# Ledger of designs, part 44: designed miniproteins, single chains, continued (2)

Each design is a single chain, and the fold is of that chain. pLDDT is the mean over its residues in the fold that is shown.

## One batch from the design tools (miniprotein)

Design m5594
Fold by ESMFold2-Fast:
Structure m5594 (fold): chain A 79 residues (1-79)
Amino acid sequence: GSSDAVRAVQHVLDGDDDGAIDSLIRGGGSRSAARAAVRTMRRGIRTGDYDRIRMGLRMAGFSDSSADTGVRHLRRLLR
């Protein structure tokens, strides 16, 4: 759900890839999709590319609304 998406982006921002993977799996993703999503989100955070962060969450199996909630949370933390 949206809370798992929020936790996943928070863990990636904190440099906790294992915590991010666990949050993505709790959100309904497979481990392989979660690992790919974390790499995609890390690149998005590094480059300020919020569309890439959103795509990472969607790759992990989150709905558009949950992915939007995660990205919105991250934007608030960075501003």
Scores: mean pLDDT 79

Design m5595
Fold by ESMFold2-Fast:
Structure m5595 (fold): chain A 60 residues (1-60)
Amino acid sequence: AEKAAEALKKLGTDIAEVAALTLLDRSDVASLKEIAKRLAEELRKLGDYESAKILEELGL
């Protein structure tokens, strides 16, 4: 969880900060997968394919 939080924090977006805090919290796996999926989609739309790929590879 910490490595994913560090990556998301480095993105410098409000969404990334919220997602990082959620990943650090004891959330349900299904909720984490939905958040990661939506965040990856938004990162792709912004052209940040590297960060989106990291989220997908983490298997969240």
Scores: mean pLDDT 61

Design m5596
Fold by ESMFold2-Fast:
Structure m5596 (fold): chain A 71 residues (1-71)
Amino acid sequence: DKLYQQGLQAYAAKDYETAVKLFLEAAKKEKDLIKKALILSQAAIAARELGDEKLAEELNKEMDKELEKFK
């Protein structure tokens, strides 16, 4: 939660490197599958803004895997 909010603040400041790191840390600690997928989606957006398209694609794939676990 707090890490996710800090990630959003970094993203708003255009500090995309910090935003990616904070979102990934928040996702690792998140046990709710829907919230985890949302955080991974935000990390992918930040990675794309950073110019890391490969990381963005990997994070979108992980998001899809987490959503597949939801019944």
Scores: mean pLDDT 80

Design m5597
Fold by ESMFold2-Fast:
Structure m5597 (fold): chain A 70 residues (1-70)
Amino acid sequence: SEIEKYKKELEEDPNNAEAYYNLGKVLYEQGKFEEAREYYEKALELDPKFKEAIEKLIELGVEEIKRVLS
């Protein structure tokens, strides 16, 4: 699975920001928004200029607002 692939990449290189971001994307696609957020935040801790992770965190914030308003 994609999750197992990226987890293996992190076992080989725990500082791989891209692997954290990709794990977040897979979890986001599964509707696991809280877990996805944690992985995107880890990617940004390793690479603060990771534009795609920033964009996904903004998107997650919008989804949280929608949930509160419903």
Scores: mean pLDDT 80

Design m5598
Fold by ESMFold2-Fast:
Structure m5598 (fold): chain A 60 residues (1-60)
Amino acid sequence: GAREIAEKAGVSPEELARAAGRAGRLLARGEISEEEAIELIAEETGASLEQAREILELGS
């Protein structure tokens, strides 16, 4: 779940939720692509691209 991903990435659940929420809002507005949203989460949280994809899906 989200907690396990946060622990693996070394971030708090709040940081993970913030990154996912921000990326999700930009994606919903059509300002960024899904791949750009995943990259943004990875850069903000330190997660891998695979973990960032899971974070984005959890935040949707």
Scores: mean pLDDT 75

Design m5599
Fold by ESMFold2-Fast:
Structure m5599 (fold): chain A 69 residues (1-69)
Amino acid sequence: MVSASELREELEKKGIYLSTSTVSKILKELEKVNFDISKAPELAEKFNISEGTIAAVIEVYKELLEEKK
């Protein structure tokens, strides 16, 4: 239920600036690995971004899921 647009807006608040399309692609790949942080280095290489950026995407996604409870 977390949209790529919602995730992008929260990432921008943390100083991480990605396009909605990039966030959507990262989100789809993270869903395949069940948001496993151990896959962050592999995904960082795949998307040519920092491992810290992938970790931030996972963290913000989990925060948004908790807010919707």
Scores: mean pLDDT 80

Design m5600
Fold by ESMFold2-Fast:
Structure m5600 (fold): chain A 70 residues (1-70)
Amino acid sequence: MERQIEADVLEALGEIYLALAKMDEKKGDFENAIESYKKAIELYREAERLGSPRAKENRDFAEKKLKEIE
């Protein structure tokens, strides 16, 4: 159960950073948006390593967004 809890926490943190990145992108704050997308990607990669199936789709989305902004 510890790995499951860790994966869920990392995924939740990734969602928070993804939401922050989307808000910053809409404000035109691309510097902060890029940093938040990178943080979300890092958190989702760790969640995937711990077995979160949802993290992969969210990471792919964040990586696509990062490429669009960069």
Scores: mean pLDDT 80

Design m5601
Fold by ESMFold2-Fast:
Structure m5601 (fold): chain A 75 residues (1-75)
Amino acid sequence: MEAEGAALFDRAIDALEAGAPKEQVYELFLEGLRAADPGAYEMFLEWEKENGKEKAIEFYTKLLEVIAALRRERA
């Protein structure tokens, strides 16, 4: 469900803000993406295979920063 995926993304953002390891935050992001949009999850895994996990973590971190900014704007 999209709502369940959104809650997992919120948990990923909270973990990032709490200073959790990037790997832990990345796992929460993947879980949220899989729940919210399985198609996007598959595309992201293909991108990770092409670019490597380190770049995937970097891309994910930037994506969460954007989502956090949008969350603040809407709140």
Scores: mean pLDDT 73

Design m5602
Fold by ESMFold2-Fast:
Structure m5602 (fold): chain A 60 residues (1-60)
Amino acid sequence: GLSEAEKLLREAFELIEQGKIDEAEKLFKEALRILEEMGMTVQAKVAEKEFKEKVEEAKK
């Protein structure tokens, strides 16, 4: 449910900060799928944009 998607998003962002981009991407895709299935399209788009920005910042 929503709380599971939020947990996955938090863990994905923490993994980005640790440099574990591949693991972060896997968790993020799972969270995004849950949000999309729940019809939370705006929240999914916001999360996707923030994820891409953080990944680009991590790739120095």
Scores: mean pLDDT 80

Design m5603
Fold by ESMFold2-Fast:
Structure m5603 (fold): chain A 68 residues (1-68)
Amino acid sequence: SAREALERLAEELNKDPDIRAELVGDDTLRITSTRSVEAIIGLALRLIGDYPDLEVSVSGNTITVRAK
């Protein structure tokens, strides 16, 4: 399910101490980081490439990933 995919992604991302990934409801993953804006944009672009079935958006230092 989309939720299980997002849970696994959150577990992977949370292995990095500079990243916090939280599930918000059943279809949304919120990612926050203390990294630079450039690093956050780089992560978002990688997620867009790796997960084409997910909607990825960036606002400041927060990345939001949603099931399409």
Scores: mean pLDDT 80

Design m5604
Fold by ESMFold2-Fast:
Structure m5604 (fold): chain A 57 residues (1-57)
Amino acid sequence: MEEIANILAEQAVKLARMAGDEELAEQALKVLESKEDPKIRAQKAMDLTVEAIKKLM
């Protein structure tokens, strides 16, 4: 689960940067560095990924 949370957070950072949203990328990076439960981190990373994709559309 931890590995999945890290992959999702890294993907969120990349997508946020592609969208030109520096603040969103920073939020995703904080999720990646967080000591929170991996399940919670994965959920946050998914939410940030959806937001980044929405900005790319």
Scores: mean pLDDT 79

Design m5605
Fold by ESMFold2-Fast:
Order: sequence, then structure tokens, then C-alpha cells
Structure m5605 (fold): chain A 71 residues (1-71)
Amino acid sequence: MEREKKIEELREEARKVWGEGLRRMGELNEQGLEASKESPEKGRELFERAGEVWRETRRRIEELRRKAEEI
């Protein structure tokens, strides 16, 4: 019972991490598109930040998945 609850909690946390990551990436990409109209360099910086959010989100999800597999 306890083990199953912990696995379910980790899965729910992974879903929240995924949703938050997608939302933040969407915001940065929208800001990047707007900034690109005035400065390609500023747009590039925001798109790079979106890429960093994506990599961090993947890393966190992989960590949670590994924890769930070890339970």
C-alpha cells in the first residue's frame, strides 16, 4: 500500500513538472517571437532559455521516473 502510494505521488509530480515546463517554454517562445521583431539577438536568447527549460524539465522527469523504478 505505502509503496504504491509513493509511486503514484511520483507520477503525479512528474505530470506537474511536465505541465509547468510546457507552460514556461510556451511563454518564453512567445516572448522570443515578439523580441525577434525588434532584435534577432534578444529573440535568440529567449529561445535559448526555452531550450534550457526543456532540458531541465526532461532531467527532472527522468529523475522522478528513476526514483519510481527504484521503489
Scores: mean pLDDT 82

Design m5606
Fold by ESMFold2-Fast:
Structure m5606 (fold): chain A 66 residues (1-66)
Amino acid sequence: GKLTAVVGADTEEKAKEAGKKAMEDFGADDYVPLAGASSDEARKKAEELSRETGDEVGLAGASATG
């Protein structure tokens, strides 16, 4: 399956920047930006997407860690 990065940050712009960087640095096929999300919220979203799609899902961004 494809690799998707879930990105938590204080703002949508920071989440988008971190998502694009994750695509470049880790070879992710897509990213999901979460503005105002905590690391725990981003992690839960990543786990949910992984279970629903069967794709590999990673965490990146100012508020999230892999």
Scores: mean pLDDT 70

Design m5607
Fold by ESMFold2-Fast:
Structure m5607 (fold): chain A 70 residues (1-70)
Amino acid sequence: GAVEEAKRLIKEGEEKIKRGKELIEEGKKLLKEAKTVEDVARGVGLVLRGIGLIFEGELLKKKAKELLEK
């Protein structure tokens, strides 16, 4: 049913948001400790990837909300 589908989407969304936040923190830490252009590029890449995962997770949560609201 719609409630069960919404619960699955919320769980997937929350997992993606959590992973995205972890990547942003990893990227921030790398940027703080960066000594090379390669370190900066890696840190920026992790932050951007993390932002993308948070966006995907929020979209899944929005879809879940729409299933519950029609």
Scores: mean pLDDT 86

Design m5608
Fold by ESMFold2-Fast:
Structure m5608 (fold): chain A 120 residues (1-120)
Amino acid sequence: AKEIAELLAKNNTGLLVDSLEEARALHELGLRLGKQVFAVSEAGSSEILPVIVEQIKELFSRVILAFSTDAAGQAALAAAKAALADIPTSVLELPEGMNAVEFLLEHPEEFLEQLKKLLS
């Protein structure tokens, strides 16, 4: 958990999730991801707010998108890719039927290894 936060901070990388509920859950799990984890929207909206786009671009030199594989998550992924097209963007592919919280809880080592590969 601490290793994920340190790896993201060292590489000035934001981990973006499709909802505020997922970002809060990751924080509540004591993973201490801090300001490195950002929600694209409050409720998995297909539109990313301009103020959030501006904040992401000011805070991070690159982003990793960790969005669910359902229709809502894929709509959020498409919106985020379009809004963030001018910064380096990578996708953390989540297992089918899992969101970022579930992937980290069930497969923490695989989650960390995927992040390391994207940051190399």
Scores: mean pLDDT 71

Design m5609
Fold by ESMFold2-Fast:
Structure m5609 (fold): chain A 55 residues (1-55)
Amino acid sequence: SMAEIEAFAEEARRLYEEDPERAQRLITRAATQGKLEEAEAGGRVIRELEEERKR
């Protein structure tokens, strides 16, 4: 569901701020479990955060 995708993206954002490696592992785990929409949303959030850091 959209709510589950949003919740996952928020979790990925939180983890990335504390431990980028842990955030990447969260996304990888979601992908291996077939949660491709969640994994894509989480990866997108991490890319946005990396872009913001370069500004």
Scores: mean pLDDT 82

Design m5610
Fold by ESMFold2-Fast:
Structure m5610 (fold): chain A 96 residues (1-96)
Amino acid sequence: DLEKKIKELEEKLSKLEKDDPLVGVLKNELGKVYFKLGKYEEAEKLYKEALEILEKELPKDDPRIGEVYRNLGEVYEKQGKLEEAKELFEKAEKIF
């Protein structure tokens, strides 16, 4: 149940400090759920919020940052933003 997973992730987020890298990880996971629901605008917002936290708190080449770049690229593909999607996939490939 995707709705139950959303509630569980939001509850975990509510208990974390704002600058905890886990906030970025959980926002990435929440974005994946919204993507599966076809809610691409919500997924985009969550992935961007995840990137902001992870890029601030983690090393530049951390695989968790690469995963979010890839996920955001997939959102942009669904939105028809093919050039922006390509740039994000290239950023992800440089990390892996």
Scores: mean pLDDT 84

Design m5611
Fold by ESMFold2-Fast:
Structure m5611 (fold): chain A 66 residues (1-66)
Amino acid sequence: MKFVITFSGDPNKAIGLVLSLMGEPFVTVSSVAPGTFEVTFSGDPAQAEALVAELKSEPFVTVTEV
């Protein structure tokens, strides 16, 4: 699964979120623009959906499936 994540809040909080995502197994993160990250998950689709749901609960985060 592939997602684009846009963070509209404090850039330091965005960095913390991205570092947390990079620690997840089967996740790759690429910076596309300031505050915008492309995330690819190569594991179980159900785990990817759970991760996306957690990200959508974060303030100032927008998640778009690609």
Scores: mean pLDDT 74

Design m5612
Fold by ESMFold2-Fast:
Structure m5612 (fold): chain A 61 residues (1-61)
Amino acid sequence: SDLARALALLDADGDGVIDEAEIDALNAAGFVLSDEERAFLLGQSPTNPAVVNLLQEVLAR
């Protein structure tokens, strides 16, 4: 699923913390994020329900 792909990209280094390189990988893969959405994602866990909900909203665009 697109959600599973997005989550895998956000945890590419396996540390459980979203960094700038992982967010850039999402944008390169075609998931368009606003500056506000990028700022929210930085330092979050990919397993955080708020992160999952944001990715589902982005994928629904």
Scores: mean pLDDT 76

Design m5613
Fold by ESMFold2-Fast:
Structure m5613 (fold): chain A 60 residues (1-60)
Amino acid sequence: EREELRKRLIERFAREIEEQRAAYEAAKVLEETDDPRVQLGREIAAELLRSFIEEVEREL
């Protein structure tokens, strides 16, 4: 029972972490340029991280 729940949580977290990491890396690339889009990239990354943290806390 508990092991099954933990397995599902771990797998779901792994998938979300992977997606959040990919999105963060995409936004980070904009930061390394001198484009005016750097600010937008940062805001996207911050929102994704915040959303991820909130989901993790609610899931527990």
Scores: mean pLDDT 64

Design m5614
Fold by ESMFold2-Fast:
Structure m5614 (fold): chain A 75 residues (1-75)
Amino acid sequence: MKKVIAVVGPTQEAADEGARAVEKATGSLAVRETITNSFDEAVKKALEKAKKLAEELGYEFIDGVVQTRVPHHHH
């Protein structure tokens, strides 16, 4: 059975890479959202999209978010 997981990233590229990694690792369908204004807003939208998509397709909704980040050199 296919699952739907929410993925959030700081850029569209990061969100796309995270979604691909999740789908490859878990066999799930990933819904991606970019952090444009706030992290909490992006998470909320991604979870709402994932839940709706899971219900529409008859897939299992995973109540959780995978966050992707750009690597920092060090700090």
Scores: mean pLDDT 77

Design m5615
Fold by ESMFold2-Fast:
Structure m5615 (fold): chain A 64 residues (1-64)
Amino acid sequence: EEKKKELEKIVKEKLEEFLKANEDIMTEEEIKEAKKAVEEFIKNADDEEMEELFEIEERKKKLE
């Protein structure tokens, strides 16, 4: 449960960074669709898939 919320936060933060970087080339409709796709991905992600993504993020932080 807690790991799921933490991963959801990380994924949403990365999505926000991506959207800000591409704000000039994306329409409001495209931004809305991207947010929906991410929410559906998080909803359908299994525990194993989420744990793998969390480990990748932890490893990236350790390298910096």
Scores: mean pLDDT 68

Design m5616
Fold by ESMFold2-Fast:
Structure m5616 (fold): chain A 73 residues (1-73)
Amino acid sequence: MTPEQRLMLVRVASAMQLIHEGYSVREAAEFSGLPPALVSALRRGDEAAVLALIPPDLQAAARAAIAAFEANS
């Protein structure tokens, strides 16, 4: 993984964990470093909307984070 891919994976995983723990979209965005629109899409479970907000080369890392969290939540 590139440093950019690893950072995207960590940020998406962190945002999903914060949402799962009951934090607001604003708080999850602040703590993860992701845009609020992306965090809102994650909270809705709208993977297509999440991927549309991420550069193509980082989409695989985001998908991996989402899949891993859903498998172990």
Scores: mean pLDDT 83

Design m5617
Fold by ESMFold2-Fast:
Structure m5617 (fold): chain A 108 residues (1-108)
Amino acid sequence: EEEEKRKEELIERLEKIARDVGLPDSQIATLREALDKLSLEQQEEVLGLAYWAHAGLLTPGAIRERVEELLAKTDDPEEQAALRTIGDVLLEIHRRSQERLDAFLAEV
């Protein structure tokens, strides 16, 4: 009951970050489908990575390393496919966040 509510809250927070960086609705839908295949613990790790990536506090290399650590903890091909998709989205969030910051700073 509480776990289901927490999962939905985590997905909503991740979708907000994705929208804030201007990801298209199709990629946000793909992210939601991937997250739905993960455990609560995996979703919490992914949300943490997304916040740090969005804040520019994680390098692309660090994002890749954290995703590989999550991949190493599961033998489920569906979870592995979901984690790879999420890794690609996290890298895109980081890239877009940096582009938006650079554009903002150029206007001031």
Scores: mean pLDDT 80

Design m5618
Fold by ESMFold2-Fast:
Structure m5618 (fold): chain A 87 residues (1-87)
Amino acid sequence: ILEEIGRLSGLSPTEIRILELIAERGEATAAEIARALGVSQATVSRALRRLERRNLVERDRKTKRYRLTELGEEVLKNIRKYKEELE
């Protein structure tokens, strides 16, 4: 399921989990995401770099926190829809 959703969106399972966490919290730092997901900060930072390159997340330069872009919100909405259809 996550691999199929990743193929449609071009996202890894870790990247999808990061998008979901940021959506739940509104914004988060790489360290906060790493703690919440139980993965290394290096893994999260690499995933965030790829998500930022795809314009799915943006870093707030004042707070240094990551937020979903409008595109990121739409991609996550589509991922959630596909999960519902596979129930």
Scores: mean pLDDT 78

Design m5619
Fold by ESMFold2-Fast:
Structure m5619 (fold): chain A 62 residues (1-62)
Amino acid sequence: SEMEKIEKEVKKLVEQGKYLEALQLVSRAYQEAVERGDKEARKKAIELLHEVVDRLFKEIEA
């Protein structure tokens, strides 16, 4: 599915330290899910946002 591809790309960007690109991708995915009325995709995008933010804060502490 498209959300599965987005999830894999977000996680790859995080692994590469590209947190801003990961946040931009998640933001776009969230907006598209809202436009479609896709509640499952919205929930997944919110979960990914939390994962990216958590990883970013751990890097700031390092």
Scores: mean pLDDT 83

Design m5620
Fold by ESMFold2-Fast:
Structure m5620 (fold): chain A 72 residues (1-72)
Amino acid sequence: MEEVAEEIERLADEVSGKYPLTAEALRFAARLIREGGDPELALENLKKMADIASPEAREVLQRAAELVEKAV
């Protein structure tokens, strides 16, 4: 789980310059996972944000959601 949080943080850093709100959402999900929060809640939030994001930001959010799904 911590490795998943680190990978999501890496994705956030990659998009932070162009999509700062998407980066904040990714960092929030990573923090929830790192602190031992509910991974399903993190997953649901990532999927909901992907639904309203631009196509490029959506792809990153979907990739983060996939990482959480594979770790659970």
Scores: mean pLDDT 80

Design m5621
Fold by ESMFold2-Fast:
Structure m5621 (fold): chain A 62 residues (1-62)
Amino acid sequence: MVTVRAPPESGDAVERALDSMEKGGFAKLVSRGPTVLVAEVPSEKDAAAVRLAAEAVGAEVV
């Protein structure tokens, strides 16, 4: 599992990016909140992709 923390102003962008990744099969979004999202990731390569996407929208992976 990967936990992503986003500033409130970026939450929608992060959530949309993760939803796109879930549709592509790279992650499964298991929990969503205003500033914290939790995704289940099948591999370390997919975890790296989630981290890059989160960083691109100003979020961090915890």
Scores: mean pLDDT 73

Design m5622
Fold by ESMFold2-Fast:
Structure m5622 (fold): chain A 114 residues (1-114)
Amino acid sequence: MKVTASGGGTYPEGSSVTLTAKFSGAKVVLVSWWRERPGEPLEFVASINLETGETRYAPEVEGRATISYDKEKSTAYLTLSNLKPEDTAVYYPLALSEDPPLLVFGEGVEVTVV
């Protein structure tokens, strides 16, 4: 399975960003986004169950984050609004496949809020 992420860059405080994760080579059943802030451990941001449509959000981003999935494009999106300096992090998509069950992190995308 391959997971390709995009949407990194430098963004103004108070703006919005949409991060994109594209999947190939396996049937994905769950997508989540994780982030690593400078000097901090890896933390959960959001997830979507692709079979049920159920979404979950970390308390720190609840009300500011939206996760969605486009089945035709095999692409998950994370939109984070009202960006704060503490949203500065490397963001990683994580995918779970079904046959075989495999967890794959995509390469990180760096988001800097100024």
Scores: mean pLDDT 84

Design m5623
Fold by ESMFold2-Fast:
Structure m5623 (fold): chain A 88 residues (1-88)
Amino acid sequence: DAAREGARAGGAAGGGKAGKEAKGDDGGEGAAAGAGAAANAGAAAPGAEGAAEGARKGGEEAAKAAEGEGRKGALAAGEGAAAGALAG
């Protein structure tokens, strides 16, 4: 419960941070950074191993779908990671 919420919050925070970093300068890189940061943030949550795996996979799929959308892609990657964490 708390572990899943931690992974969700971490994934969303990581995606948001990556979105700010992208600043619309590199769409593909922003989406990939968002997915990576969201997955990593989720994985860092103590005791959330299963949720972290879900967040990682969700983030990767969201990044592929959002490729080329810049900041919007990074946010989608974060949301995908959060959804994966909740499912896992």
Scores: mean pLDDT 54

Design m5624
Fold by ESMFold2-Fast:
Formats: structure tokens, C-alpha cells, sequence
Structure m5624 (fold): chain A 72 residues (1-72)
């Protein structure tokens, strides 16, 4: 994965660990899938998860992470 995707993933994972441990666990489970995605799609997903976490929309963030399918 690109350095930008890795940095964004690590930032979102740290935020999730602070805000909601279940979302952090889901992100760790989906790590290899996220890091295998095309850079634009991975960054857009990670930004969406971050925005939901910052808004306190934890159920939406968890559902989004769990919906992550196979890499393209």
C-alpha cells in the first residue's frame, strides 16, 4: 500500500481505539483488504470512517467497515 494509505489507516485506527474499540477491531480485521484497495478508494473509505467517528456516528462507522469487501 502507498505511504498515504498506510498513514491514513494508522490515523483512523488510533482514533477508533480511542472512541470505540469494536470499530478498531473491525479495522484491524479488514486491514489487508483496505491496504490492497486502489489508493483513491482506500483514502475515500478511511476519510468517511474518520468523519463518522468524529461525528459520534459509531454504528454507521462500524457498518461501513464491516461492509468492506474484496480488493479490486
Amino acid sequence: ASPEVRAAYDEVLQLAREKHPDIAAALEEKRDLILSWPEEHALNLLQAVKDLLEQGRYDDALALVRAIGRPF
Scores: mean pLDDT 83

Design m5625
Fold by ESMFold2-Fast:
Structure m5625 (fold): chain A 86 residues (1-86)
Amino acid sequence: SMDEENYQKAVELFKKGAESTPEEAKKIAEEALNYSGRLSSEQRKKVAEDAKKYAELAKQRGNDEVAKIMEEFAKKLEKGVEEDLK
């Protein structure tokens, strides 16, 4: 379905962002957030979990600035899900 395609696209974008420069990572993460906005709350939570995983991988590679960007966007996704569940 289109929702499954949007989920895969969002995850792929966060993965790509984790391997990018800080400025590119921010732009890529914003694109991933836009795809994630078209998903169910359950799927957005899964994207946030994947974003945190890629943030940890970026940190392990010594890219702390990119890791912080990924963590920030993961928190934005989680906050949106929490607001929907209230």
Scores: mean pLDDT 77

Design m5626
Fold by ESMFold2-Fast:
Structure m5626 (fold): chain A 65 residues (1-65)
Amino acid sequence: MRERLEQVIKELEDLLKQATDPSVIALGRGVLYEVRRLKETHPDNPSALEVAEALLASVRAAVAA
């Protein structure tokens, strides 16, 4: 679980480095903060990973738009 959450964090950081839209950057920063918090508080919780993956998908979709 922890390794997968770390991978989600890395992908979010990489997306933020490529984002130029201030709204997308703000969304990505908020999501990155929440996923880092989930890793610290619920590193072995499958539901936390599911939430993190859904949040990553939302940021990915926003960057692609």
Scores: mean pLDDT 81

Design m5628
Fold by ESMFold2-Fast:
Structure m5628 (fold): chain A 65 residues (1-65)
Amino acid sequence: MEELKKKAEELIQKADEAEARGDFVTAARLYEEASDLYYKLGDFEKALEYNQRALDYRHRAAQAA
């Protein structure tokens, strides 16, 4: 359980780094993966938060391409 939470945190950190580079495609993917892990962990608040962020970055990636 804690291992999956740590993996989700690492994905978020990588997503933040991708966002800082303007790589919204990678950021969206990483936030989606983190959201899925939080959903499996039963942390629905964080799952929803990161899913919404992933959708925003997917939309932004489409506009930036």
Scores: mean pLDDT 81

Design m5629
Fold by ESMFold2-Fast:
Structure m5629 (fold): chain A 114 residues (1-114)
Amino acid sequence: RAAALEAEGARLMEQGNAAFAAGKYEEAIRLYEEAIRLLREAHALEPSGSTLYRLAIAERNLGKAYLAAGKYEEAIKHYEEAIRAAQEALALGYEGARAVLEEARENLEKAKAA
């Protein structure tokens, strides 16, 4: 069940990324929010650094979509969630989260400066 939720979350992330690349920011926001919901359910069923890493990417991408839509306070909130998830993934030994953590921190500073 957790694996099925992660797979559906990944599919929604791909759709969100496509919407974002097409400039459809409100559609990207909806898709990323749905992906995050499924990934949080997967993590609750089977906690892992890998799921937290996927959550960090999803939260970072949601923050980028909110920033592109001009919603700066929402962007800040989701970059902070991305930082939290990436830190937790690193604490569990998931080294892949380090790049996401750095990117989310950079994105947070840019959003605060806007």
Scores: mean pLDDT 88

Design m5630
Fold by ESMFold2-Fast:
Structure m5630 (fold): chain A 74 residues (1-74)
Amino acid sequence: MKTPEERFEEIIKEIEEVMNDPSLTAKEKLERIRELFAEGVKLINEEKDPQRKAELWKKLVKVGAEATEKIVAM
């Protein structure tokens, strides 16, 4: 079964894949990224180590900002 760490890395990778998929519309990208982002936030909220929690937030915010920039440019 997937560990929380493995799941989080999959979420980041999937957001990057979705935002770079030229076959998806802005709406489809927003819907999928919203789902993935919500799952990522849930995993961060379940993390008990403050340092790891901060690192996960930095990763999620970075990919979210990149995704927003690409979708707005569509």
Scores: mean pLDDT 82

Design m5631
Fold by ESMFold2-Fast:
Structure m5631 (fold): chain A 69 residues (1-69)
Amino acid sequence: DAVVKRAKDLARTSLLLAGVDQAQADAIVAALEPEIEAEIARLKAQGLSDLAVVGTAAFRATKRALAAL
C-alpha cells in the first residue's frame, strides 16, 4: 500500500531529523508498522484524504517513538 509506505518513509525521515540514527529509525518504524497500518485504516474510515492520512499517521508514530526515547 503506497499510503503505508509514504507514512513509514515520513516517520523515518522525521526521526532522522530529530537526531535518531538510521539503523534505530529503521528498527523503530518496523516495530510501529502495525500501529501505523491500524491508524491509517482508522483515518481512511473517517474520510480523510491520502495526504492527511499520511501526515497524521507519520506525525503520531514519530511523537510516540520520541516519547519512548
Scores: mean pLDDT 82

